Designed miniproteins, single chains, continued (3). Designs and how they scored, part 38

Each design is a single chain, and the fold is of that chain. pLDDT is the mean over its residues in the fold that is shown.

## One batch from the design tools (miniprotein)

Design m9374
Fold by ESMFold2-Fast:
Structure m9374 (fold): chain A 69 residues (1-69)
Amino acid sequence: SLSEAEKALKEAEEKYKAGDDEGAKQGYLRAAHLYVKAGEPEKAIEVLKKAVEKFPDDEVLKGALKLVS
């Protein structure tokens, strides 16, 4: 659902602020997946673009962005 996607995004942002980079990356991927399932692919693209800006060398995040773009 959209609310699950929004919660997952907030959890990813909190992990990022806490310095949990691996948890943040997993959280951003989960949030993007949930936004796609909720019928909000534009929000999934926004989430993954922000994640790639934070982790520009992460090939998994870049690959996920290509799949939803």
Scores: mean pLDDT 86

Design m9376
Fold by ESMFold2-Fast:
Structure m9376 (fold): chain A 60 residues (1-60)
Amino acid sequence: MLSEEEIEELKELVRKLVEDALAQGFDKEKIIEVAEESLNEDESLTEEEKEELMKIIEEV
């Protein structure tokens, strides 16, 4: 489980990565699909942390 500070830093990193991908012309639906696959394979994150990160991706 990540600390509150670590999850906030990760959320900011994810937000920037999504913004960069959108700026490069990637489709939002494809970004979400790739992110869901990557997060589902990450055993270090809790389900709650994965849901929070997905919300950030969808909000960008």
Scores: mean pLDDT 77

Design m9377
Fold by ESMFold2-Fast:
Structure m9377 (fold): chain A 68 residues (1-68)
Amino acid sequence: SIVDQMIERITAATQEILARITDPAAAEQIRALSDRVVAALRAGDEEAFRAAEGELLRQIIRVEDAQA
């Protein structure tokens, strides 16, 4: 299904991002946010998905900027 494909892509992208994060606390926050995105997708909760996706993107940008 499209949902399964989205979950696979999010999981793969999260793994790639985590591989380049050096701060364990930042890595844990990104894992938690990725898990929320996946949970929202599985539940079919569009509002929760949009909220979690926005938070995940913001956190990734923040961590990458801090490591640049």
Scores: mean pLDDT 85

Design m9378
Fold by ESMFold2-Fast:
Structure m9378 (fold): chain A 76 residues (1-76)
Amino acid sequence: SELASRVKELLDRAFKLRQEAKKLGNEEGVKHAQEAIDSAIKAGEAVNQGDEETARRYLEEAEKHIDEAEKLVKEA
């Protein structure tokens, strides 16, 4: 499904950002990447339950945290 594919995409991006932030010693970047991982996991759970509205909400939260982590990693 579209939502399941999106969850996998955002998890992959968030894990990569967390590793990069750790290498840079950027604690705020690690925190945002972790919050993106947590939100994407919750989105995946909602997808499994058939709750598309909850899934979309958590995917939006994951994207916001990914955007913040990307900015922090890029500026480190």
Scores: mean pLDDT 88

Design m9379
Fold by ESMFold2-Fast:
Structure m9379 (fold): chain A 80 residues (1-80)
Amino acid sequence: MAEEYLEKAREALEAGDYVTAARYAGLAYKEALKAGDEELVKEAEDVMKRIAVEADPETLRRALEAYSEASGLPARVLEE
C-alpha cells in the first residue's frame, strides 16, 4: 500500500496539489516505516523535498501540516 500512496502523491504533485501530495507522501512514509522499506521512505521524503522547492510559503506550511498529520511525525526532511 505504501507504493500506491506514493503514486497518488506524485500525481497530486504533478497537478500542483501540494497539500494532497503531502498527505499521500505522509501515508506512504508511515506504511513504509511499518514495513521497514527504507527505499519507499526515501521516495516519500523526495516528494516533500519537491514540494518545498515548488510550493509558495503558505502552501508549503499547509503541506507540512498534512504530511505531519498523515505520517504521525514532524516533517524534518527539509531542515537543511
Scores: mean pLDDT 77

Design m9380
Fold by ESMFold2-Fast:
Structure m9380 (fold): chain A 61 residues (1-61)
Amino acid sequence: GAAAEREAQAAKMLAGARAGLEALGHSDDVIEAGLAELERAIKEGASLDELERLAVRHLLR
């Protein structure tokens, strides 16, 4: 259902964000801080578009 699809897309987005931050050479502390912000947004019911914007913002920092 839509909830399971959202969870799957959110998990993929978190994995992609982690890989991207690691590829850019960020420290573990910075990576965990960025992922914690994304996880909080997921728990607060943010849309997939909002989660994508947050991930892009962190990857560009």
Scores: mean pLDDT 75

Design m9381
Fold by ESMFold2-Fast:
Structure m9381 (fold): chain A 61 residues (1-61)
Amino acid sequence: DAAAYLAKGKELHEQGKYEEATRYYGKALRIDPTNEEAKRNLAESLRKLGQDGTAEGLLAS
């Protein structure tokens, strides 16, 4: 479910696996696109990858 994907994304982010974390946050948002925590955490991981424009676009939506 969305909560399980969000938790896995957080675990991967803490391990420095930002690319993999974005995949799991993306899975959470496919189930619950209004999940603000998943959006914020995805944006944070995208910023770690240097994708600031993509992160801002996500938060603006």
Scores: mean pLDDT 79

Design m9383
Fold by ESMFold2-Fast:
Structure m9383 (fold): chain A 83 residues (1-83)
Amino acid sequence: ELKLDKDTVVIDERSTTEVSKWMLSKGLKFKEFVEGGLTKEGPWGVFQYGDVLVAVTEEGAVPVVEEKLRKEGYKNIIVIRRE
């Protein structure tokens, strides 16, 4: 079972609409847009659903975003690929 909690960051390559649908399907409600991003270098398009942070990114940016988040100490990173 995929655990979504306060220590989870999701990197999602899908549209904001698909991200919203997926988060709602997990019982997570939109809380806020996280201004200033997750690190000094980004990502800047970050949304909070409950206690879960979601970095919405383009397909080619996932490896860079994941590396930055791991460098900043995020341990539970889930990557959702666009189909």
Scores: mean pLDDT 70

Design m9384
Fold by ESMFold2-Fast:
Structure m9384 (fold): chain A 118 residues (1-118)
Amino acid sequence: EELDDKVFEYREKGAEHYNKGLEAMERGDYEAAVKHFEEAIKYFEEALKLNPDDVDVKIALASAYLNLGRAYLKLGDYEKAIEYFKKAIEVAESIGDPRARYLLEEAKKLLEEAQKKL
C-alpha cells in the first residue's frame, strides 16, 4: 500500500468529518459537532505524521481545533473550550502561511471569551 494513498485517505476522511461537524454546529447539535471534530483531528494528525510539512493539513487541523473549542463553548464546557483554543493557537502559530493569521486572531478572541466564562 502506497504512503501517498494513505495521506489522501486521511485528508479526505478528516475533511468529511470536519464538514459534518460544521453542519452539526449549524443545527445546534453541539454533541455531534464535538464527535465529528474529534474524528477530523485524528485523521489530520495521521496525515501530518506521514507528511509533517503539509500546510493545508495544518490549516485544517487548526480549524478543527478552533471549531471543537467553539462546540465545547456552546456546551458550557469552558475548560475544554480553552484547551482546544490554545491548541488552535499553537498550530496556527506554527504555520508560515498568511491564511493562518485569521485562525490565530479568531482563536485568541474565542480564548478570551471562554476565559471570561470561568
Scores: mean pLDDT 90

Design m9385
Fold by ESMFold2-Fast:
Structure m9385 (fold): chain A 75 residues (1-75)
Amino acid sequence: MSPLQQEARKIVEELRRLLEELRRRGAPQALVDQVETVIRGLEVLLESDAPDDLLEEAIRQARETLRWVRRQLES
C-alpha cells in the first residue's frame, strides 16, 4: 500500500468518526450527506487502485470537507 493510499484510508476513518458524531448530535441531513459522499468517493478510488494524482486531489478535497464540516459544528 502506497503512503497516499495509507493517508486516504486514515482520512476515511476520520470522516467515519465525524459521521458518527454528526448522527449523535442530530446534525442536518445535508452535513451527513456531504460526509457520506466524500467517504464513498475515497473508497471508490481506493477500491480501483486509482493513480496517485487522483488520490492526492481527493485527499485535498476530503481535508477541506473535514475543515468545513467541523467549522459548521463549531458555529
Scores: mean pLDDT 82

Design m9386
Fold by ESMFold2-Fast:
Structure m9386 (fold): chain A 57 residues (1-57)
Amino acid sequence: KEEEREKVLKEIAETLRVIGDGLDKGLEAARKLREEGASEEEARAARRKAIEEALKA
């Protein structure tokens, strides 16, 4: 009987997907800022912020 384990695994998989979406958004924001001449530190801050916002969703 693995239905409860499957439920936990699905929740973990969904959490990983949310993290992945946050990473994608963060990378896009950082890339956009770098292209606009922002500092690497500003780009990293934007990436971190996007990931944190995704995790809070």
Scores: mean pLDDT 74

Design m9387
Fold by ESMFold2-Fast:
Structure m9387 (fold): chain A 108 residues (1-108)
Amino acid sequence: KEEEERDKRFLENMKKAAIESVKRIHDEIVAQLRAEGDEEKLREVQKLFDETLKKINEAKSYDEIIKIMREFLKKLQELGVPDSVIERAQIEIDILEALKLIHDVVSK
């Protein structure tokens, strides 16, 4: 069915976008934490990154991907990551939500 193929492609594209977003956020956090010399926090962030990527790869729906991204953001806030990184992460989630709106318009 054409709709099932479209939904599958959309999910694959959303997973790719989410993974790229998580990688960008991780790179920014690692750069800042290395400057601080906080090796323990770096290990916690690396573990969270690995767990988040695994969850995104295993996600079965767009809603699950967004939930994973929001949980990632919440855990970053709990780890005391700088507000600048949290703001960047929120923008990345907003982009993913915008991609869903585009998909919904095209799917009619």
Scores: mean pLDDT 81

Design m9388
Fold by ESMFold2-Fast:
Structure m9388 (fold): chain A 61 residues (1-61)
Amino acid sequence: SPEELARQILSSDSHVKLQAVQRLLNIPDPREQEEVLREVGRLAGEPYAHELRLLIEEHRS
């Protein structure tokens, strides 16, 4: 779920965080990616979500 993936992205465990970020980057549906980013923004703030959004854009290029 978007909430579970957002929690994993914000994990203090670097291995869990890395795997969760890779999952986010490989989500084929941009709407599903945006749902995860909204949850990250709610939990950790918009600056963090914005950095991940830029990473997604770079990965898709």
Scores: mean pLDDT 84

Design m9389
Fold by ESMFold2-Fast:
Structure m9389 (fold): chain A 66 residues (1-66)
Amino acid sequence: SELRERLAEIAANLDDPRVPEELAELEVEIRKRGNLELLFELGRVIAQLRGTEAYERYRAAYERLA
């Protein structure tokens, strides 16, 4: 799955400044497809950002896109 491969790439590069926007875009697409397994895996990756500026940027991006 392209979405699974993209999530793995993001998880390997969490310090990349593009990650917050890419995670928000991925969440929108995963939710549209109804892939609950991928949504769970995405949640685990997002949890690694908790307490950082990247997490707040992800939240803002998701609110804009959703």
Scores: mean pLDDT 86

Design m9390
Fold by ESMFold2-Fast:
Structure m9390 (fold): chain A 139 residues (1-139)
Amino acid sequence: NPLFPLAIELLKEGKYKLAQKLLNAEVAMREGRYDEAIKYLEEVIKEEKDPLIKATAYNSLGDAYLMKKEYDKAIEYYQKAIELDPNNISAYLNLGKAYYLQGKKEEAIKWFKKALDIAKSKNNQRMVEEAEKLIKEAE
C-alpha cells in the first residue's frame, strides 16, 4: 500500500496533519472501512496541491471503490491518478484490474501492457513481473 510510505515521508517533512489523514485512510482500508477511507482521501485531495501526493490519493480512492465493487468510479479515479502521475505503474495495473473485473478483458490487457512498457523503461523488475503475470492470467 503506497499510503504508508508516503505518510512516513510526509512526517519527515513536518506535514503531520496530512500524514495522519493518510495513515487513517490506510488503517480504514485494511479494516474494510472503505467509506471512512474515501472520506480521508477526499480531504487529502481537497487540501493538497502536490500532484504526486494527489495521484497517490486518487489511486487509493480507486482501490476503495474497487473493493466496494463500484468499478466505474474505480476506473475514473485510477485515470485521474495517471493524469497527475503518468509514471504511476500501480495505477495502470489497477486500471487494468478494474476493467478485467467488469469483463472487459481486451481493455484490461491494453492497460497491463502499458504498465509493462513503463516498468521496463524504469528498470523496475518487480513491476515487470507483476504486469507479465496479470497479462498471462487475463489471456
Scores: mean pLDDT 90

Design m9391
Fold by ESMFold2-Fast:
Structure m9391 (fold): chain A 71 residues (1-71)
Amino acid sequence: EEEAEKLVKEAERLFQEAQTAIDNGDIKAAAELVRKLYEIAEKLKSLGHTEKADEVRKRAEELAQKILDAQ
């Protein structure tokens, strides 16, 4: 329970940081933050929180698309 809540809070921070990196044109930093978001989604899935994992993965995919569009 606490571990899943911690991972969700971490994902929220990483989404904010990734968006800031994209806005600043730091594509390499944004890509690294998106990679960490995929790692959080995998951890959530491993803990049985599949719906939360799917939500984090979907938002990470949206950020990945923004990175591709910025190149």
Scores: mean pLDDT 84

Design m9392
Fold by ESMFold2-Fast:
Structure m9392 (fold): chain A 82 residues (1-82)
Amino acid sequence: GEALLKEAEKLLEEAEKALKEGDEDKAKELLTKAMELLSKAVSKLPPTQKKELVKLLKEALIALSEGDLEKALELLKKALKV
């Protein structure tokens, strides 16, 4: 729902701040939490929006696994706009 999307947006803003401060561990934790909230929102979306969000979440998960926290942040910000 809308509450999950708003909480995810707040976590992404905090993750961006953590990255700017050089706190990669905190940024990774916040990005992971945002991804989990967006994943929960996926199950409640119409099929068209669900496909786009699933694609972005998959790409963000790959970026996180590769340690590319900036790319993960960008992809999750795009997911919020779906």
Scores: mean pLDDT 82

Design m9393
Fold by ESMFold2-Fast:
Structure m9393 (fold): chain A 67 residues (1-67)
Amino acid sequence: SLDDLLAELARLLGISVEEARRIVEEALAHALAGDYDAVRALYERYKMDERAREVLERAQVLLLLRS
């Protein structure tokens, strides 16, 4: 579920679930605008490894389907 992915992202990044939700929403907004440089900047800002990026991508898909 989206909530499970948000909790996993929060654990991987050492942040709150609320902050993880904001990151997913921000990443999705950038991706929908075609601004992949901004998405990459989020990866760098939060020092996301491969696993964190995978969880973020899956959360973006579920959030898009929920909208």
Scores: mean pLDDT 86

Design m9394
Fold by ESMFold2-Fast:
Structure m9394 (fold): chain A 100 residues (1-100)
Amino acid sequence: SEAIELLEELKKTLEKIKANIAENADDQLAIDANKALAIASVSITIQALSKDPSYKELAEKLKERLEPAIEALAAAKTAEEAIAALDEMIKAVEELIEEL
């Protein structure tokens, strides 16, 4: 239950970040700030899950499944590229929630 709540909150945060990038597509500073916030939000969620030994495997799965999309997000130079990477991150979080 607590793990589901943490993942749902992460998904909600990533959706808000995606919306912020879409609304500021021509603002490189806003895109970069929102990219950094998304990556930080994933790291915070992994750390929160890792505090409970019963969620260690879930934390490892979250890290592994999101790694390619996080790399794509970090490399993204445009709003469109960042949004595509965020969509993959959101999908991975949704799929992980469905496995719980």
Scores: mean pLDDT 90

Design m9395
Fold by ESMFold2-Fast:
Structure m9395 (fold): chain A 55 residues (1-55)
Amino acid sequence: SEEELLRRAREVLEAYGLSEEQIERALADIRTLIAEGRAEFVARLIDHEEARLAA
């Protein structure tokens, strides 16, 4: 689930045109949020951004 969440996050960040360095920093922040028990919040953000990209 965590690895799936990070993969989905990476796909969103790549779709927004971020550099590899920016993506790695963002994924590190996402891992921190998950470690602090905020995985549900992260999942909701990814769902929202995926919806924005689909619109």
Scores: mean pLDDT 85

Design m9396
Fold by ESMFold2-Fast:
Structure m9396 (fold): chain A 78 residues (1-78)
Amino acid sequence: MEEQAKRLVKLAEQMLKNPEALEEVLANIRAELPPEVAKRVEELLKKLMEAIKKGDKESALKYAKELIELLLEAEKAA
């Protein structure tokens, strides 16, 4: 989990540098996931990006872990 969360934070840092990539990811999330799940994923991504902008590594890891857990639960429900 920790290592996956760290990789997600690095990926989010790269998406922050490339707004087009971030918008593409968000569009895919909206298309592939149920609306309620998509909204929660978008909210967690927004919190993750804000934590990265602030340099708050602990909060960034926390939101990354929550995002991974939410996506894992969504796969089980599908």
Scores: mean pLDDT 76

Design m9397
Fold by ESMFold2-Fast:
Structure m9397 (fold): chain A 78 residues (1-78)
Amino acid sequence: AAPKPIETEEEWIEALARMLERRGEDEVAEQVRAAPSLREAARIVAEAGRLDVLRRMLRIAKQLGREEAAEALEEVLA
């Protein structure tokens, strides 16, 4: 397969921000991009009530075997 996996923490943060922008959450997306870590970005998304976005990203992280990204997202969802 020609994988286009999201690999770095910065790429995961950007993917979260883009998903939020596509849903009209531009202010939350800006805050996510300014976050120093994926865990902090996920916390911002949870505070905004967008748990649907976090659950979707967690499923993608688990499907791609990205355990560090999955762990950061699960900590916020717990």
Scores: mean pLDDT 79

Design m9398
Fold by ESMFold2-Fast:
Structure m9398 (fold): chain A 55 residues (1-55)
Amino acid sequence: MEEKLKEFKEALEKASEEERKKIVQQLEATIERLKKEGASEEEIEFVEKMLELAK
């Protein structure tokens, strides 16, 4: 899990501000969908950590 977050952070550093904005919107939508679908807390927390890195 942490290794994937590191790779995601490196990808964000290479992304444009417009791309980061779209990533943030997509992650927020994904979290909302996962909560609605009753996904595991681990999956929700992972996406929330990605969102924190993208902000």
Scores: mean pLDDT 79

Design m9399
Fold by ESMFold2-Fast:
Structure m9399 (fold): chain A 116 residues (1-116)
Amino acid sequence: SRMDELLEIVRKMFETGSLSDEEIARLIELIAGLSVEELEEATREIVALFRAWVEARLAAGELTEDLIVGLITSALRLQAAAEAADLSPEHRALVERMVTEILDVLLAALERLRAA
């Protein structure tokens, strides 16, 4: 399904801190293919899973500054691609909200690492 493929690419991004141009293009295609309601549910689940993943990695001492910077860069590249894409205003707003929440989590995690 579009949802399963979207979640697979997103999980790979979390683990590697990187997204290829091809993966970004595919994410935009998948997002465009979802209804507003499906995308709202997907973005809510992605943010919740991401918060849990970051907390687990921080607790295990496995979250590095390099991985956080990679994730920030990937999130910003996805936002730029979504802004440039022919998405509905509602789809674009949901992606922007998701990226903003992901960036907030990453910046808070970076501050916690630097304060330790």
Scores: mean pLDDT 86

Design m9400
Fold by ESMFold2-Fast:
Structure m9400 (fold): chain A 97 residues (1-97)
Amino acid sequence: MKKLTDEEINKKIEEAKERLRSMPGLEAAEYVLELVDEIIDAYRAGNAEISKETAEKIKEVILEAMRRLGPDAPRELVTKLVAALLDVIGFEIEQEL
């Protein structure tokens, strides 16, 4: 796994927010899930630095992706986005304890 700095993660999330504006809702949600899963996997492996500010931005992009999904959205995709959101919240709690 490649090591990700907080600055690199922040840049990836800002790029994702910009790309979401032009993507269809389903494609946008799949793109965000893939990106966030990469970040979560790197963090759990000890290969990512995530500040509180960057964690908040990750949560914002997940929520935006969920908001862009229509009523025909695959249930598994919605479930995975919710799970990713909870993982990020968990990282913030662990850092404060």
Scores: mean pLDDT 80

Design m9401
Fold by ESMFold2-Fast:
Structure m9401 (fold): chain A 60 residues (1-60)
Amino acid sequence: MVDELVAQLKDADENVRLQAAAQLGLLGDPRAVEPLRELTKDADPLVRLAAQLALAGIAE
């Protein structure tokens, strides 16, 4: 599950990346931290925001 969501963070569709980031944040799995940090540099501002929110959820 986590590995598949991490792969979806690199999808061509920004909606797929948004949903994957949100799900990784809800899971709170530390394996997602590094991929989500890369996503905070995404070209789409909503994708960047989703990655930042997901990281905040994991950093508890």
Scores: mean pLDDT 80

Design m9402
Fold by ESMFold2-Fast:
Structure m9402 (fold): chain A 111 residues (1-111)
Amino acid sequence: EEEKKKKEIEKKIAEIELRVEIQEGLLLIAEGVENIIKKKLEEKGASEEEKEKEEEEIKKIYELILENIEKLIKELEKELEETEDEELKKAIEKAIERLEKLKKEIEEKLK
């Protein structure tokens, strides 16, 4: 019984860590795409209108990632209130800290 509960907690922690790592990966992909687009626009001698249009599309990608992060933080905050397991609480708190850092990085990009 106790051994089964421990495995369930370990699985939940791994799933939370994976969800955070996916958001971290999506930000890296979005930054990579932004850098490629900016370089191509410079090489082409793109107009200011073309640059503004691509910047708007890049901002939409960051906004979608931000929405996903905000939803995940809310879900994790609810799980933190509902769990009595100390290891799971610590894992959730670390996950929220990582997501809040990602949120701040994206908010700086949207300014």
Scores: mean pLDDT 87

Design m9403
Fold by ESMFold2-Fast:
Structure m9403 (fold): chain A 69 residues (1-69)
Amino acid sequence: SMLDKKVEEIQKLLEEILKAIEAGDYQTAQKLWDEFVKKLQELVDQGHEETAKKLLAEAEAKVKALVES
């Protein structure tokens, strides 16, 4: 479905954010995070707020785990 493709795209974007953080490239990480948030807002606008909340919570948890390591 179109939703499944959008979720997969957002998950790939999260993977790129995590790689940028691990590389110490915080400028790229911030740019990718802004794009990630924009894509989550598109999901909310389409009525998929619960999916967007789960993706955001997963992203925040993974970023926190990397920063606290």
Scores: mean pLDDT 86

Design m9404
Fold by ESMFold2-Fast:
Structure m9404 (fold): chain A 57 residues (1-57)
Amino acid sequence: APSPLEEEALRLEIEAALLYMRASVARLQGDDETAQRLREEADRLEEEARRVRREAE
């Protein structure tokens, strides 16, 4: 069974993917400020996921 840390990392990865998708939609609608903010948030979640995965080792 996956560890709680592995599940947490997966959850963060999924959230980041959804934020990247929302950022793409915002950019297509011409909302560059929202798109940038969402991408920055997604990048932070990706970094957090990498740290959690390292701890799950």
Scores: mean pLDDT 85

Design m9405
Fold by ESMFold2-Fast:
Structure m9405 (fold): chain A 99 residues (1-99)
Amino acid sequence: SQDHFRQGIRAMGRGDLDTSITHFQQAIDDDPNFSQAWMNLGGSYLRQGDFDSSIDSFNRAIDLDPNFSGAWYLLGQAYLQQGDFDTANRYFQLSDQLD
């Protein structure tokens, strides 16, 4: 729900990543098509260094909304952290074109 999503954003803002993940999962449980909740769930996993969970969550957001520039951008950041500059640059370019 929007309320769980807002709680997740606040938890993420204070650096409480475990709490943010719980709230984003609750938002997704209420609405599995909530692409922004999937994107932010991925963002929280990425900040924890859980690369596999972050990419899976970003791919869910993109599957739901292929024009979601923010999800493409964060997917680019995930690849950048792995040293895959070429893949990261492609996703950043796609994000820029969609926004």
Scores: mean pLDDT 89

Design m9406
Fold by ESMFold2-Fast:
Structure m9406 (fold): chain A 63 residues (1-63)
Amino acid sequence: MVGEYYIAKKDYKAKSPEELDVKKGDRLIVLEEVSDDWVKALNLKTGKEGLVPKEYLEKVEPP
């Protein structure tokens, strides 16, 4: 999971400053698995990083 590429399946709105806003179709790389349900990810489109629920992400091949 860490270092792998993902795509956002759904829009997610950050509820706190440590969480990451994502839009459906945004590409992400997972930096850290913080729990069974949450990861810290980098949004490659916006350049921002933060916590996002794993349920919102789908694994994809590297570009």
Scores: mean pLDDT 79

Design m9407
Fold by ESMFold2-Fast:
Structure m9407 (fold): chain A 70 residues (1-70)
Amino acid sequence: MSEKELTEGAFVVATAVYLSVAKRTEDKEVLEESLKKVERIAEKARELGLEEALRFAEEAGEEIRKKLEE
């Protein structure tokens, strides 16, 4: 496993954790914090060229934003 593969895997796992927290909470502050974390992951994935991690983080961010609008 390369360093790039390890980093991408870590980003995917981190995104999944924040998305899971966001799906289970009704607390606006927790939702906003989870969104910020996922957006930061997306930014770093874009910088590093981690296409799969970026795509998943963008999808997770959209799901959290939709929940914040409800």
Scores: mean pLDDT 82

Design m9408
Fold by ESMFold2-Fast:
Structure m9408 (fold): chain A 91 residues (1-91)
Amino acid sequence: MQEISDAEIWEALGRAERGIGNTLASRGKYEEAAKAYERAVELFEKAAKLTGDWRPLAEAYENLAKAYEKAGKYEEAEEARKKAEEARKKA
């Protein structure tokens, strides 16, 4: 049951990083927000591989895409949107 415990930890940490990203984005710190969302994406991906719940990952990729777009990183934003679509198809 260590896998389930790890998934719960990864998901909790992912939510925390997403929250940090949301706060930074609300302050116009889009490049820093993108970094927090990148960490959230990594954590939610680890959790999703164990739980099969891809919804948090899809949402995190959407947040990341918006932050990249606002930071002027259009290529990274497009890539993140494609990743969000892939995750939604698994949800």
Scores: mean pLDDT 85

Design m9409
Fold by ESMFold2-Fast:
Structure m9409 (fold): chain A 84 residues (1-84)
Amino acid sequence: EEDARLEAERQAARDAAVNEAGDYLAKMISEKTGISLSEAYALYAFYLADPERAKELFPEEVSKGHAYLEARLAAVDAEYEARR
C-alpha cells in the first residue's frame, strides 16, 4: 500500500533523474561539438541503446553524465529511504 506507492514514486523520481542526466549529457555534447541539441539527444538515445560503444566514442562526456546520474540517483534513494 504505502510502501508500494513510495516505491512507485521513487521509481518515477529515478526515471526523472535519468532524463535530467540525458539533458545534461546532450548539452555537453552539443556545446563541445557544435551540433544541435536535437542531434545531441539522438546521441543520448544511442548511449541508452549501446552504452559500451557510446563510452568508446564519447568517454569524457559519458563519464561526466554517468557521475551526474549516480549522484542524482543516490540523492533520490536517500530521500525515499528517509521517508520509510
Scores: mean pLDDT 73

